# Designed miniproteins, single chains: the designs that were tried, part 57

Each design is a single chain, and the fold is of that chain. pLDDT is the mean over its residues in the fold that is shown.

## One batch from the design tools (miniprotein)

Design m1979
Fold by ESMFold2-Fast:
Structure m1979 (fold): chain A 98 residues (1-98)
Amino acid sequence: SADLEALEARFDSIRDTLDDITRQQLERALERARRAPPEVREDILEFLTFYLDVLESRDDSGFPAFLKTASHVVRYTYFQALVEGFSLDRIIDRLENA
């Protein structure tokens, strides 16, 4: 997937700026996206695009715009993550089982 390759390239560009836990979780999330069925993969890639935008900018000011364009599944998962304090691994678990 071109979208997956683009996200992998973005991850590589910021890899050395990330803490070990965040880096390892992103590596797992990208691997899980690669192995996911197309529908699930689209949801994971949509979420990871937003996640990388926040990490690269260190700013979530785009959050309202993201929520308007995000799929119902991605939007709902993000709200649950905020309320329940989910790790990236748990967010991906929820997207895979949506």
Scores: mean pLDDT 75

Design m1980
Fold by ESMFold2-Fast:
Structure m1980 (fold): chain A 84 residues (1-84)
Amino acid sequence: SATVEKIVEKAAKLLQEELGLSERVARITAKSIVDLAITASGSEDPEGLKRTIEALVRNSKLSEKEQKALDSVLKAIDEVIKEL
């Protein structure tokens, strides 16, 4: 969906800025996290994706870099929700 594409693009930019990832790696990483959240939630709804990623952060043993990557995706989702 256009909403999911906006989340991926915003998240990729944040991953480049905050984690120093290249454009290609940031885009692949953002897409992978969003695709995982869609699969786990069964929904493309931004608020549903946010709740799913927050649950993954709480219930998973994540590295600091993985936590920062998920935080960047959460920030991107919040920005998209504000546009709705």
Scores: mean pLDDT 84

Design m1981
Fold by ESMFold2-Fast:
Structure m1981 (fold): chain A 58 residues (1-58)
Amino acid sequence: EADELTLKMFNSKELDINEAIEKLMKLAGISREEAEERINERLEKLKEAGKEVKLIET
C-alpha cells in the first residue's frame, strides 16, 4: 500500500520532501497538493508520537 512506503520513508531520520511528494503522487495517483497535505499530516502525527524527522532538499 502507498501508506506502507510513506511510513517506511518517515521511519528514517531524514526525508527529502520533494522526493516523498513525487513518490506519493505516483503510488496513490494523487495531485501534488494532496501528496503535500498527506506528508504534512504524517509528519504531524510522527511529531505527536515523539519522532522528529529532518527535512532535506536535494
Scores: mean pLDDT 68

Design m1982
Fold by ESMFold2-Fast:
Structure m1982 (fold): chain A 81 residues (1-81)
Amino acid sequence: EAEKYKKLGEEYLKKAKEILETGLFVSLNHPAEAPELVLSPEGYFEKAEEYLKKAKEYFEKLKDSDKKVYEEGIKKIKELE
């Protein structure tokens, strides 16, 4: 099921990137998300950290079955931090 974990890892990386961009942009201009998701910039960064942690967990499930995907995923996570 390596493909499933790769997909989940990539999805959470994408979510983390979008939330980081939202925290930098939307807090200065206009909330792009629902009112209940309108956060301080720190709140958006904390949520991004949560998504990065989820992505890392899914990529770590691949370390024995797909080392290349695992290494690439971890590298992408570190680049966003």
Scores: mean pLDDT 68

Design m1983
Fold by ESMFold2-Fast:
Structure m1983 (fold): chain A 65 residues (1-65)
Amino acid sequence: DEAARAERLAAAQAQATAFMNSLVSGAKPQPGLTPEQLAAAQGLVATHGPWEKPMVPAVSAPEPA
């Protein structure tokens, strides 16, 4: 199912984005995440979804409410 595939890609993209945002904001990444899993998720997003990530300053990233 293409919808299920898109959902999985969205989840991987969210995971990769959350990790990168954590690094940019200076927060610690999830201790359970492996670099291999993160790289695989980012690779999937790069291959199947050319998303345009907004420029995020290295100093500040507001906490989600």
Scores: mean pLDDT 57

Design m1984
Fold by ESMFold2-Fast:
Structure m1984 (fold): chain A 82 residues (1-82)
Amino acid sequence: SALRARMASLLDQMFANRRVMTLRDFVQAVGDALGLTPAQVQQVVQRLSQTLGLNPDRLYSRDVLLQHLDDLAAIVQAVLQT
């Protein structure tokens, strides 16, 4: 999807000069790029961390976040439709 492709591009940009980042920071960057409200960003973080069983405030590698991009795209799309 176009959304997944934009997220993959953003992931590459965010990891150009870092090795790790939090799930929350990545979702915030996605939210900034897509114009999500603070409430929508929080909803995405909560749903994604529940789905993945990951602590949103722990540091993760690019590969871990990349593996979960499809779940992230699906959750963001659902939040945008509400």
Scores: mean pLDDT 85

Design m1985
Fold by ESMFold2-Fast:
Structure m1985 (fold): chain A 74 residues (1-74)
Amino acid sequence: MSKEEIFEKFKKLAEEIVKKNGEISREELIKAALEAGMSKEQAELAADVALMISGSEKASLSDALRALVAALLS
């Protein structure tokens, strides 16, 4: 799966979570990243970076997407 396909699939999953809950938890970030085709290590990195960007226990959609791009470029 291409990095672009992983990003688009993650974005759709993250948008659905935000529509329901307003924000994304660490567990939801990891699950969405894994479902999008990322490895466990990359999914955990993306989740940790998203929460670091947000400065909170939960991330916004934009924080999650920024973190995913960073993880995919690593």
Scores: mean pLDDT 82

Design m1986
Fold by ESMFold2-Fast:
Structure m1986 (fold): chain A 90 residues (1-90)
Amino acid sequence: GSMLEEINKIYEEARKALEEGDAEKALELVDELIKLSEKAKEQGDDKTAIYGAQKAVELSLEIMKKFPEYTNKAIGLLLQAIGIIVDIEL
């Protein structure tokens, strides 16, 4: 499948992990989204890179809201995802 399809699949899996209370799995899936976004950026697919990074930002913020004990780990992922967006837009 396309990289966009893979991003959507991982995003849905992360949403399910959040619903099931599995913060560690949600963090792992956010890290996978960031890696796919970086790969898209390296390939010149800026639109897919921004899309994946935006999904990673959304999920990181939701992890912080639902699982405050994982805030430090989620902040690291949040900053990495924001960095992708800023680097492409600036």
Scores: mean pLDDT 90

Design m1987
Fold by ESMFold2-Fast:
Structure m1987 (fold): chain A 88 residues (1-88)
Amino acid sequence: MEEIEKLEKEYEERLKELEIGLGSKEGLEKLKELTLETAKGYYELGHPEKAVKLLEEMADFFESLGLEETAKELREEAEEIRKKAKEE
């Protein structure tokens, strides 16, 4: 599972870099894209449960900031991944 460890490490490093920008719309948009990219990576590596968990945790975070539309988008992605995983 070298690929998943690499994905998780890259996510943590990029998340730390984005922490400085989280007070801006640009930083929050980058965090959303990083979350979606990492969730897609988890799904492609055969870990849909990790993808869903990440999307739901980040949706809760964005909702706590009043970004309800972004939170909804992330929850919809989690639901799509959950449905695809059940078909396997």
Scores: mean pLDDT 79

Design m1988
Fold by ESMFold2-Fast:
Structure m1988 (fold): chain A 69 residues (1-69)
Amino acid sequence: NGISKEAAEKAKEEVEKAGERLDRETAAKALQNGGVSAGAAEAIAHELARLGGGVASAEQIKEALDKSS
């Protein structure tokens, strides 16, 4: 999970704009808009949505980005 600190911060802003709870596709798109690669964005979005019953909270996504940068 090679995500730069700068890409992680930008991705957090895009996640915040997308809403409080994001489905897998919305989360992956927000991460990609922030500069996360398509593969890494899809992997993060898929895993968090799986754990959250199909959706992930913005806070969970931000925490995953902090651990990946």
Scores: mean pLDDT 78

Design m1989
Fold by ESMFold2-Fast:
Structure m1989 (fold): chain A 66 residues (1-66)
Amino acid sequence: LPPDADPVHAEAEAPDVERAARELKAAAEASPAIAAVDSVTIGPDSAVVVLTTDDGTRIVVTIRRS
């Protein structure tokens, strides 16, 4: 994917959840404790971020709008 892809999601169904997922992904990618961000899935009121730590442990994070 090109680095200059359109940053706007038109109208996100859950903009707070989407923003939190994007911030978590960016923080994880910036962290030496995280080796990879495997996937980010954005739903209507929740998001799932799958991470692999530097020691190879997989972590699944669920973000939900309250």
Scores: mean pLDDT 70

Design m1990
Fold by ESMFold2-Fast:
Structure m1990 (fold): chain A 87 residues (1-87)
Amino acid sequence: MTPEELELEVRLGVLLIKIGVTKTSLSIEGKKAGKEDVAAEANKRLDEIADELQAKAAAGTLTEEDIERAEKEVDEIVAEAEAKIAA
């Protein structure tokens, strides 16, 4: 691997950990609010992002832009889910 490829794999690993922790947090908060369906929908979208990034990494096509876009999408999904749970 090039140093750049190794850096992308490290960043992917960190993002996947963040997704896992976030999914657990949303499930707990959704259950407390009686909005488990909102948490489940958000978690499904987070899993789709994780699966896409892992597929790109396995194919050797993962880019820094893919990670940056995924991080933004994760933050948007979380914010939307938290707003719906609070409503």
Scores: mean pLDDT 85

Design m1991
Fold by ESMFold2-Fast:
Structure m1991 (fold): chain A 82 residues (1-82)
Amino acid sequence: MVYEAEVEAYVEGKKEKLKVKVELDGKKAKVTIEYKGAEHEAEGNAAKLEDGNWKVVINETVKVEANGKEYEIDNLEVIVPA
C-alpha cells in the first residue's frame, strides 16, 4: 500500500507542512519525506487503528538537507486512511 499526503510536523521546533510518501509493509513503513525540494527516507512503525486507518510513527530525528542547511524533523506521525 502506497499513500502520498501533506502532513504537519515540527521542523526545527516550528510547525510546517511536509510532503510524504508512505509504503506500508506489515508492522513497518518506509516513509519518504520531501522538504524544500530535498528527499529523505526513514523507517516508521505502523499500527492499525480501530477505524481502519494506519498510524505510522518515526521515532528517530530525521535530518534533511535543503537550500544549504540541515533541518531536523522530530516526532513525525502520519495517518494513512483505510
Scores: mean pLDDT 79

Design m1992
Fold by ESMFold2-Fast:
Structure m1992 (fold): chain A 73 residues (1-73)
Amino acid sequence: SLDELIEEAIKNATPENAALLAAILEKLDRPEYRAYAAVLRSESDPAEYAAAKERVAGLSEEEIAELLRELTK
């Protein structure tokens, strides 16, 4: 499920994927992840976060699920 993918991505978060994960969580706009998304965003480079937000803005839920799978490798 999408929820399981989100939890796995959070568990496997790295400094290098923090900006992308923050953008994904903010795009999904789920209350339970808002605080964590804010922390990840604050730890991210502003340029990297902006690029990640652009990347995620046009993605479908299915494409987001695939991206989350990539983040859990």
Scores: mean pLDDT 80

Design m1993
Fold by ESMFold2-Fast:
Structure m1993 (fold): chain A 68 residues (1-68)
Amino acid sequence: DIGQMTENLERIEELKEELEKFKQNADGELASMRAAGAPQEEIEALQKRHDREIQKMEEDIKSLNEQI
């Protein structure tokens, strides 16, 4: 169904924009923690939380793309 493909493509573009914005915010947050002298363990923990969220968003994008 071309209508379903169009909807999925629009959702993919929306998610890609959200993912890019999230990555930029995540990088800024990590940079702020490094500048503040936060322990490496805490920086790594935050990075892992960001990585999990990024992977979830990427999986959602992949799932929608596979439905096209």
Scores: mean pLDDT 83

Design m1994
Fold by ESMFold2-Fast:
Structure m1994 (fold): chain A 68 residues (1-68)
Amino acid sequence: MAADFLKEGVEAEKAGDYQAAFEAYTRAIGTNDDLAAEAYNERGKLYEKLGDLQGALEDYTEALKLKK
């Protein structure tokens, strides 16, 4: 479920495992449209933290398309 993957991503990020965090957020995006915007925002923040500002911008843009 997307909520489970979001939680996994946050925990991996706190542990410094950014690859696992990225994978978890990506799975959250793929499993539930209701949480896809939140998953895009979290993955965008991860990209920003890693210095990938273009990746962050792309994910934030997708999140905005999904939120009202």
Scores: mean pLDDT 78

Design m1995
Fold by ESMFold2-Fast:
Structure m1995 (fold): chain A 80 residues (1-80)
Amino acid sequence: MKGRVVSKDELKDDGEYAVFQNGKYKGVYSGKEAKKLTGDDVRFIELEKGKTINPDELDELGKKSMTMQPGDLIEFTEFK
C-alpha cells in the first residue's frame, strides 16, 4: 500500500491517519484527534478506514518520519 503524507491543514475530521511524533509511532488517529496534537515533529500518513500499518514496519517508518514532507508517498504493508 502507499499512504500520502499530509499536512495538519489537510486532515479531515472523519479521516484515519497513522501518526508519528519525534520519530516514534503514536497510533491511528482520526483527523479530529490528530488536529489536537501539539509539537513540530508530527507526521501524518493518510490511511483507508479500518486499515493500519504492519506492526513490524512501525519502528523503521518512525525513523523515516523525521524526514517525511507533505505530499510524499510512503510504501508500507497493510495489516489485515
Scores: mean pLDDT 79

Design m1996
Fold by ESMFold2-Fast:
Structure m1996 (fold): chain A 63 residues (1-63)
Amino acid sequence: TPEQYAEQLAQGARDGVVRLAETIARLSNVSQEERDRLLALARRNGEVLGAWFRQRVLQSLSR
């Protein structure tokens, strides 16, 4: 369904942002505290991006 597809894209966005942040933290040799802050920020930004994808998919299909 459109709702299932929208949720799948939202989850992909959330997971993608977190994976990118983890990679950057590892390559940058940041402290544990900085890594935790970066991952928390990435999760928040992933939720925002995920919500945007969900809204766009549902809006385009429901009109």
Scores: mean pLDDT 80

Design m1997
Fold by ESMFold2-Fast:
Structure m1997 (fold): chain A 79 residues (1-79)
Amino acid sequence: MAKELIKKIEEIIKETKTDEELIKKLEELGFKVTKNGDLYSVSITMENGLVISGSGKTVKEAAKSLIKALELAIKVGAV
């Protein structure tokens, strides 16, 4: 499941050319996108209730950070 989410996020990042399009596609998949000051955060609540998030100066960087967080969560058996 989390591995499938990673693949889908990578595909969306590849296909989208604007921050607005990327935000829309992420929100359609159930991700929450927020901006606080100069940082974007992208988060998702997993089936077990765990919230995984990534942050960055751009939506794309935040989404890439989320991929790394998901990979770590899989590696440690959290999801």
Scores: mean pLDDT 80

Design m1998
Fold by ESMFold2-Fast:
Structure m1998 (fold): chain A 80 residues (1-80)
Amino acid sequence: SIEEIAEEIRKEVEELFELLSQLSPEEQEELKKLADKKNDELEEEAIKNNYSVEEIMKKYLELARELVEEAKAKLKLQQE
């Protein structure tokens, strides 16, 4: 359901912000640029393909998960 997808997005976003707070300013800026680029691409794709609200939400969940994994990878390298 849309409500379940929204809750999963919320959890991923909360984890992303927690990870971001632990990254260096340079890594934070790099991840922000990636997020902005991916969000712009998703918005264009959603308009062009006339995505349903549920399809848009699923794509945002995928993006949030991708950003969390990228942040985790950056944090791991920073701690080594």
Scores: mean pLDDT 85

Design m1999
Fold by ESMFold2-Fast:
Structure m1999 (fold): chain A 83 residues (1-83)
Amino acid sequence: SLVDKAYEEARKILEEAGIELPKEKPTSLDELMDAVADAIAREAERRGEPFDPRLQRTLLEVLRTIAKYGSPELQAAVDAGLA
């Protein structure tokens, strides 16, 4: 499914950044984006760096990758920093 493909691409990007994404498959792209945001937030807390620019860049890149499997509206929202 599109969600499975988005999940695997997101997991690969996060793994390269040393961040683990839960193995439970989200049922939607929105749930996947929420799971990614939660994983980044937990990693920031673990590192003691809640506003680490590298983690913020990783989050944006992963969200953009997921949005490619979504609607044009979702892609526009991510690019505008709204999703």
Scores: mean pLDDT 76

Design m2000
Fold by ESMFold2-Fast:
Structure m2000 (fold): chain A 109 residues (1-109)
Amino acid sequence: SDELRRRLVERAEEAIREAERYYKEALDAAENESEEKAKELLRKFAYYVGKALSYAGAALAIDPSTSAVAQRAQELMEKLEELKKKYPEFEKYADEGFEEGSREASEEL
């Protein structure tokens, strides 16, 4: 439905903004605070990347014209893949975000 597509796009865009915000905060924390604080923020980044991928994928399945938001989520996934080379445990947080996003898309939207 058009309404479901719109809600999924809105949720994907919100998750993308949260991921971008946490990534930026993590870079700042790495320079000005601690590695532990930066790593905490990067776990949140990974979680929101997972959510963004779930919502964007669901929107794309309904309407292929939503490919732009899916592409933005994929660009965040590429950043996460680089981080996973140093911190393999971040896959767990991305998976948790994806699963929660999928649950919300099926049960709440």
Scores: mean pLDDT 87

Design m2001
Fold by ESMFold2-Fast:
Structure m2001 (fold): chain A 88 residues (1-88)
Amino acid sequence: GAAALQALQAELRRLAARLAELYRRRADILDARGDITAGIAERLRGIGVEIDADLLIAKAQAGQISQAQLQARIDAYRREIARLEAEL
């Protein structure tokens, strides 16, 4: 019900913030190496993740997206976080 949806929204927001932090950290490392173009790309990915999460939460609140679709995005964010943490 509504409580489960709220829990998924909160989890999505937390994971989006963590993923954005990792992309920013990746960008800082690339900038330090002089790879400015790659650094910009990683910063844009971080910004894009937070915008995407906010849009998905808004759609869920409007009843336009299912709990299963939110769970799929949460699972995708968890996989990407694990990938980035392994690289840092």
Scores: mean pLDDT 88

Design m2002
Fold by ESMFold2-Fast:
Structure m2002 (fold): chain A 110 residues (1-110)
Amino acid sequence: MSPEQQKQLELFITLSLMRFMALETEVLLLLDKLKVPEEEKEELLELFRKLQKAILDKDLESAEKYLKEIEKKLKEIAEKYPEAKEEIERLIRELRDELERFKAKLKELE
């Protein structure tokens, strides 16, 4: 990999992390609005932390695993809070789209 390609990869990883952090913030704000129990918020925070570490480590297998766990937890919340279902489905879609974009770009750069 050239020094320029390495810089492009590092920038891309940083921007991807910023996008995942923005989506994490949107999720947390929604959960606060819905008055979801702190235990469930802490479980999601831990999963987002693990997802972000997997993105940093370029560990696509772990990133996929933690995103699936986040998706499952968010779907369970949507069942308990039907008023938030459309917003939760949007957040799940945006999280999935970001991971698929990350996977595609990582394959192009490596």
Scores: mean pLDDT 87

Design m2003
Fold by ESMFold2-Fast:
Structure m2003 (fold): chain A 74 residues (1-74)
Amino acid sequence: LAEEVEKLAREIAEEGAKAGLSAEEIQRRVEEALKDNPEVKKIEVGETETEVIVSLYVVKDGEVHAVRVVVPKP
């Protein structure tokens, strides 16, 4: 379910941001956690000065939906 994917991505991003991980390392962790989910087609992680942004591209009913998770940096 998209909600479970969003929740897992948020948890990983929050832990990574608190630990001072780079966007690249957070992306790898999210990709590893979701590698067995056939609905997840693409994962992108970016960052700003104050936020980590995880973009998930999920296929539902034949259409691609973008889910965006924003996590504040400490």
Scores: mean pLDDT 79

Design m2004
Fold by ESMFold2-Fast:
Structure m2004 (fold): chain A 98 residues (1-98)
Amino acid sequence: EDEELERLLEEARRELARLEAEGADEVRILNIRANLLAFEAMLLLRRDRSEEALKRAEELFEEAKELYKKGLELLGKSEEEKEEFLKKFEKLREEALA
């Protein structure tokens, strides 16, 4: 399962590079980048629960959160919609770090 998830992550990274090269929409690029960072953090925590891995995963989640915020701003989402999304993301982050 982890090997398959790593392959999916690598495929997603290649797809992101292709979309960036093709000049895809900025919001789509930000969202895919944020998803990749969050997914990388989750995969890291499945394999390694050391203090170093936990710290790195926190950094990846924080970077993903900032990219999501930028994407939501560009989409013109309301403050309520942004808060709802970020609350769901924080729940996923806390569950992954537990």
Scores: mean pLDDT 80

Design m2005
Fold by ESMFold2-Fast:
Structure m2005 (fold): chain A 81 residues (1-81)
Amino acid sequence: DDMKAIIAKAKKILANRTQRQIDLTRTIADYYALRDQHIKNPRDKAVQQALIDQADRLADFGVLTPAAVASRDRAAARIAA
């Protein structure tokens, strides 16, 4: 039944879209929380690495801005010493 196939496909697309939006929202929130932690503890290498990792996740979603790239590279330079 062509109608059943179309409905099943539409439900899958909507479910995947909703999950991706939830994951993106969490990733953005986690990035800003880590940035705030880095401001409070600028010498914490674990926080610096976590901030870099989270920025890379934002890049995977295709939402990493040039300003966020500059911030990530600054943190990476501090870790490298």
Scores: mean pLDDT 72

Design m2006
Fold by ESMFold2-Fast:
Structure m2006 (fold): chain A 76 residues (1-76)
Amino acid sequence: MEERQKALGEKHLKEYDEGKAKYEKIQREGPPSKEELQEVAGKLLDGAAGYLIDPSHREKAEEALKMAKEMLELLK
């Protein structure tokens, strides 16, 4: 059971890493399309869900959620 939770967490963390890299690129290169902003927000939210699999990672989940919220604010 623990191995399955780790594999699921690793998948979510990979999505987070990809979302964070795109988040940083947006900050450097300017605003992308609304569709791309939604995709990045989704990847960051998936990462937050991955961190929540382990309660010790709640602080990291909150950071991922904060970055996702910042992407959603850019859609306004």
Scores: mean pLDDT 72

Design m2007
Fold by ESMFold2-Fast:
Structure m2007 (fold): chain A 70 residues (1-70)
Amino acid sequence: MKSPYEKALAVLEELKQLILEGKLTDEKIEEAQAKLDEYAKQLSDEEKKKLHEEWLEVVELYNEEVEKLR
């Protein structure tokens, strides 16, 4: 069974895949945010810091793909 931190990382990995495939929808973003909020309640301060760094990488990828769309 995966820890809450590993589950949160899996959510971020799914978002990265959806971004790269051009399949990210508002519904998928809402689902991911809800899951991340629930997992974040169970994380240590160190795990929250690492998750925030992983989240920034997802945001950077999303911004790069959005810029390509003009």
Scores: mean pLDDT 79

Design m2008
Fold by ESMFold2-Fast:
Structure m2008 (fold): chain A 65 residues (1-65)
Amino acid sequence: SDVSREVGTMIRTISLTADGDAVLKVENGEYVIELLKPSEAVRKQAEAMKAELEKVGLKAVIRES
């Protein structure tokens, strides 16, 4: 918990795409895939990431901004 919190202050957000069109972050214990510039390609990447996270037992949601 403390180790996870320490890492969380350094790296709160991971860019899912090179252009930053989607980001992966942790919010309230859930993985949030936030689409900053939604497109068909970005949505497909987000859905693939969500499926991978859910396969390993993690909670993930997709949010469009």
Scores: mean pLDDT 68

Design m2009
Fold by ESMFold2-Fast:
Structure m2009 (fold): chain A 80 residues (1-80)
Amino acid sequence: ALGILIAQNTLAYLSAATGKTLVVTDISTSTSASGQLTVTVTAVDAATGAQFTLTLDAATGDILSADAAANALLAAIKAA
């Protein structure tokens, strides 16, 4: 539940900041050896069909990893 909320909140932020309709297609959670709970979310842009994947810290919502498409969205937000 917590990881799903963090992932959905991040997608809502990206959707609002970019003006895109982003649809979550998959959410998975994992725990590292250090006890860090992570959430991996896969989503698609409804207009283009472009798929992207983000890995987040479930406790903070910090982005730990992003594919090239997700990094492009984040860069566009930071530049705006």
Scores: mean pLDDT 73

Design m2010
Fold by ESMFold2-Fast:
Structure m2010 (fold): chain A 86 residues (1-86)
Amino acid sequence: SLLDEARELRQEADRVLRKAIELKKNNPSQEEIDELRKEVETLRKRLDALEQKIAADPSVPDEVRALLKYARNAIELAEKILEEVR
């Protein structure tokens, strides 16, 4: 369901954000940074695709929209942290 997809995306967004914060603390290798950047980019594409899908469907619950908004904010923050690392 869209709700399950949104919940999973929100959980994955939180996970990559936590990884970005941890990475910044632990003097990461370039390989670790590049791997996390790829994960964040993949997640960004999934978010954009799901947001586009729900924009065409007026029956989508507000909870789904709220979860995707959280996911967007978490992904954007993870991207910003990764820019600051190198």
Scores: mean pLDDT 86

Design m2011
Fold by ESMFold2-Fast:
Structure m2011 (fold): chain A 65 residues (1-65)
Amino acid sequence: MKIVGLAIEFIGLAFEMGGSIGKVEEKGDTVYITLNIKDEEKYKELEKRFKEEAEKLGLKLEIIR
């Protein structure tokens, strides 16, 4: 439940910034997300926001390019 809600939020945020989420995978307490975005500054902004949202839910987040 927590991961599904988080994944939907991240997909929406990435889409609004002109990117996409390619893969979402859970392993233990860590969520792995493939983030596809061309702009380096937007990538860093989304990475920061995604980590903040994951921390609020008590989840660890790893972002893959």
Scores: mean pLDDT 76

Design m2012
Fold by ESMFold2-Fast:
Structure m2012 (fold): chain A 101 residues (1-101)
Amino acid sequence: MLTKEEARELLESHGIFLSEEEFEELFKEADVNGDGKVNRGLLFLLLLERLSKDGRVTLEELSTLFSSPELAQFVFDRLDKDGDGYISLEELDELRQRLLS
């Protein structure tokens, strides 16, 4: 579980720079039980869900979030289990279930 400081440092280490307001909203959504701590996987899952416009996340959409194309490719390759060039909402839901279990 990550504190606010750990979550911010984690996101910034991956090239994700959110405003204070955007970060507070994201952290609050991930902190479902209000204990001031979040699961790393849930935090990233919520970020990916924000990028999904049609129930799928593309490498291009991830590249918009990350400051580094190489970092976006690295994250995408790990989540694109089918190798079809998309991360589906079904794959995101499976990941969420796995991370919360």
Scores: mean pLDDT 67

Design m2013
Fold by ESMFold2-Fast:
Structure m2013 (fold): chain A 90 residues (1-90)
Amino acid sequence: SYYEKAEEHLRKAEEALEAGDLAGAREHAQKAAAYADELSKTDPKKAAELYRKLGELYRRLAERTPDEIDEGVLLIQAGVLYTVAKNLEA
């Protein structure tokens, strides 16, 4: 299931973030987003849940990112994910 695969990658991203592996966290977050995108075509409500979780993860990645330009990019990505989730829940 795309939902289960996205949740697995979200879990791995959170584990990487806790370990200080920002690159690994970002890689797993991107994989989770790809599965959420596929899920959005068939189950928009579950996809919205995943996009909200991804938005929160990108926000936490931004907080730990030392480069201010990369921090800004991650915050924009978080905002886009929250907006997509809201639109899918409408």
Scores: mean pLDDT 88

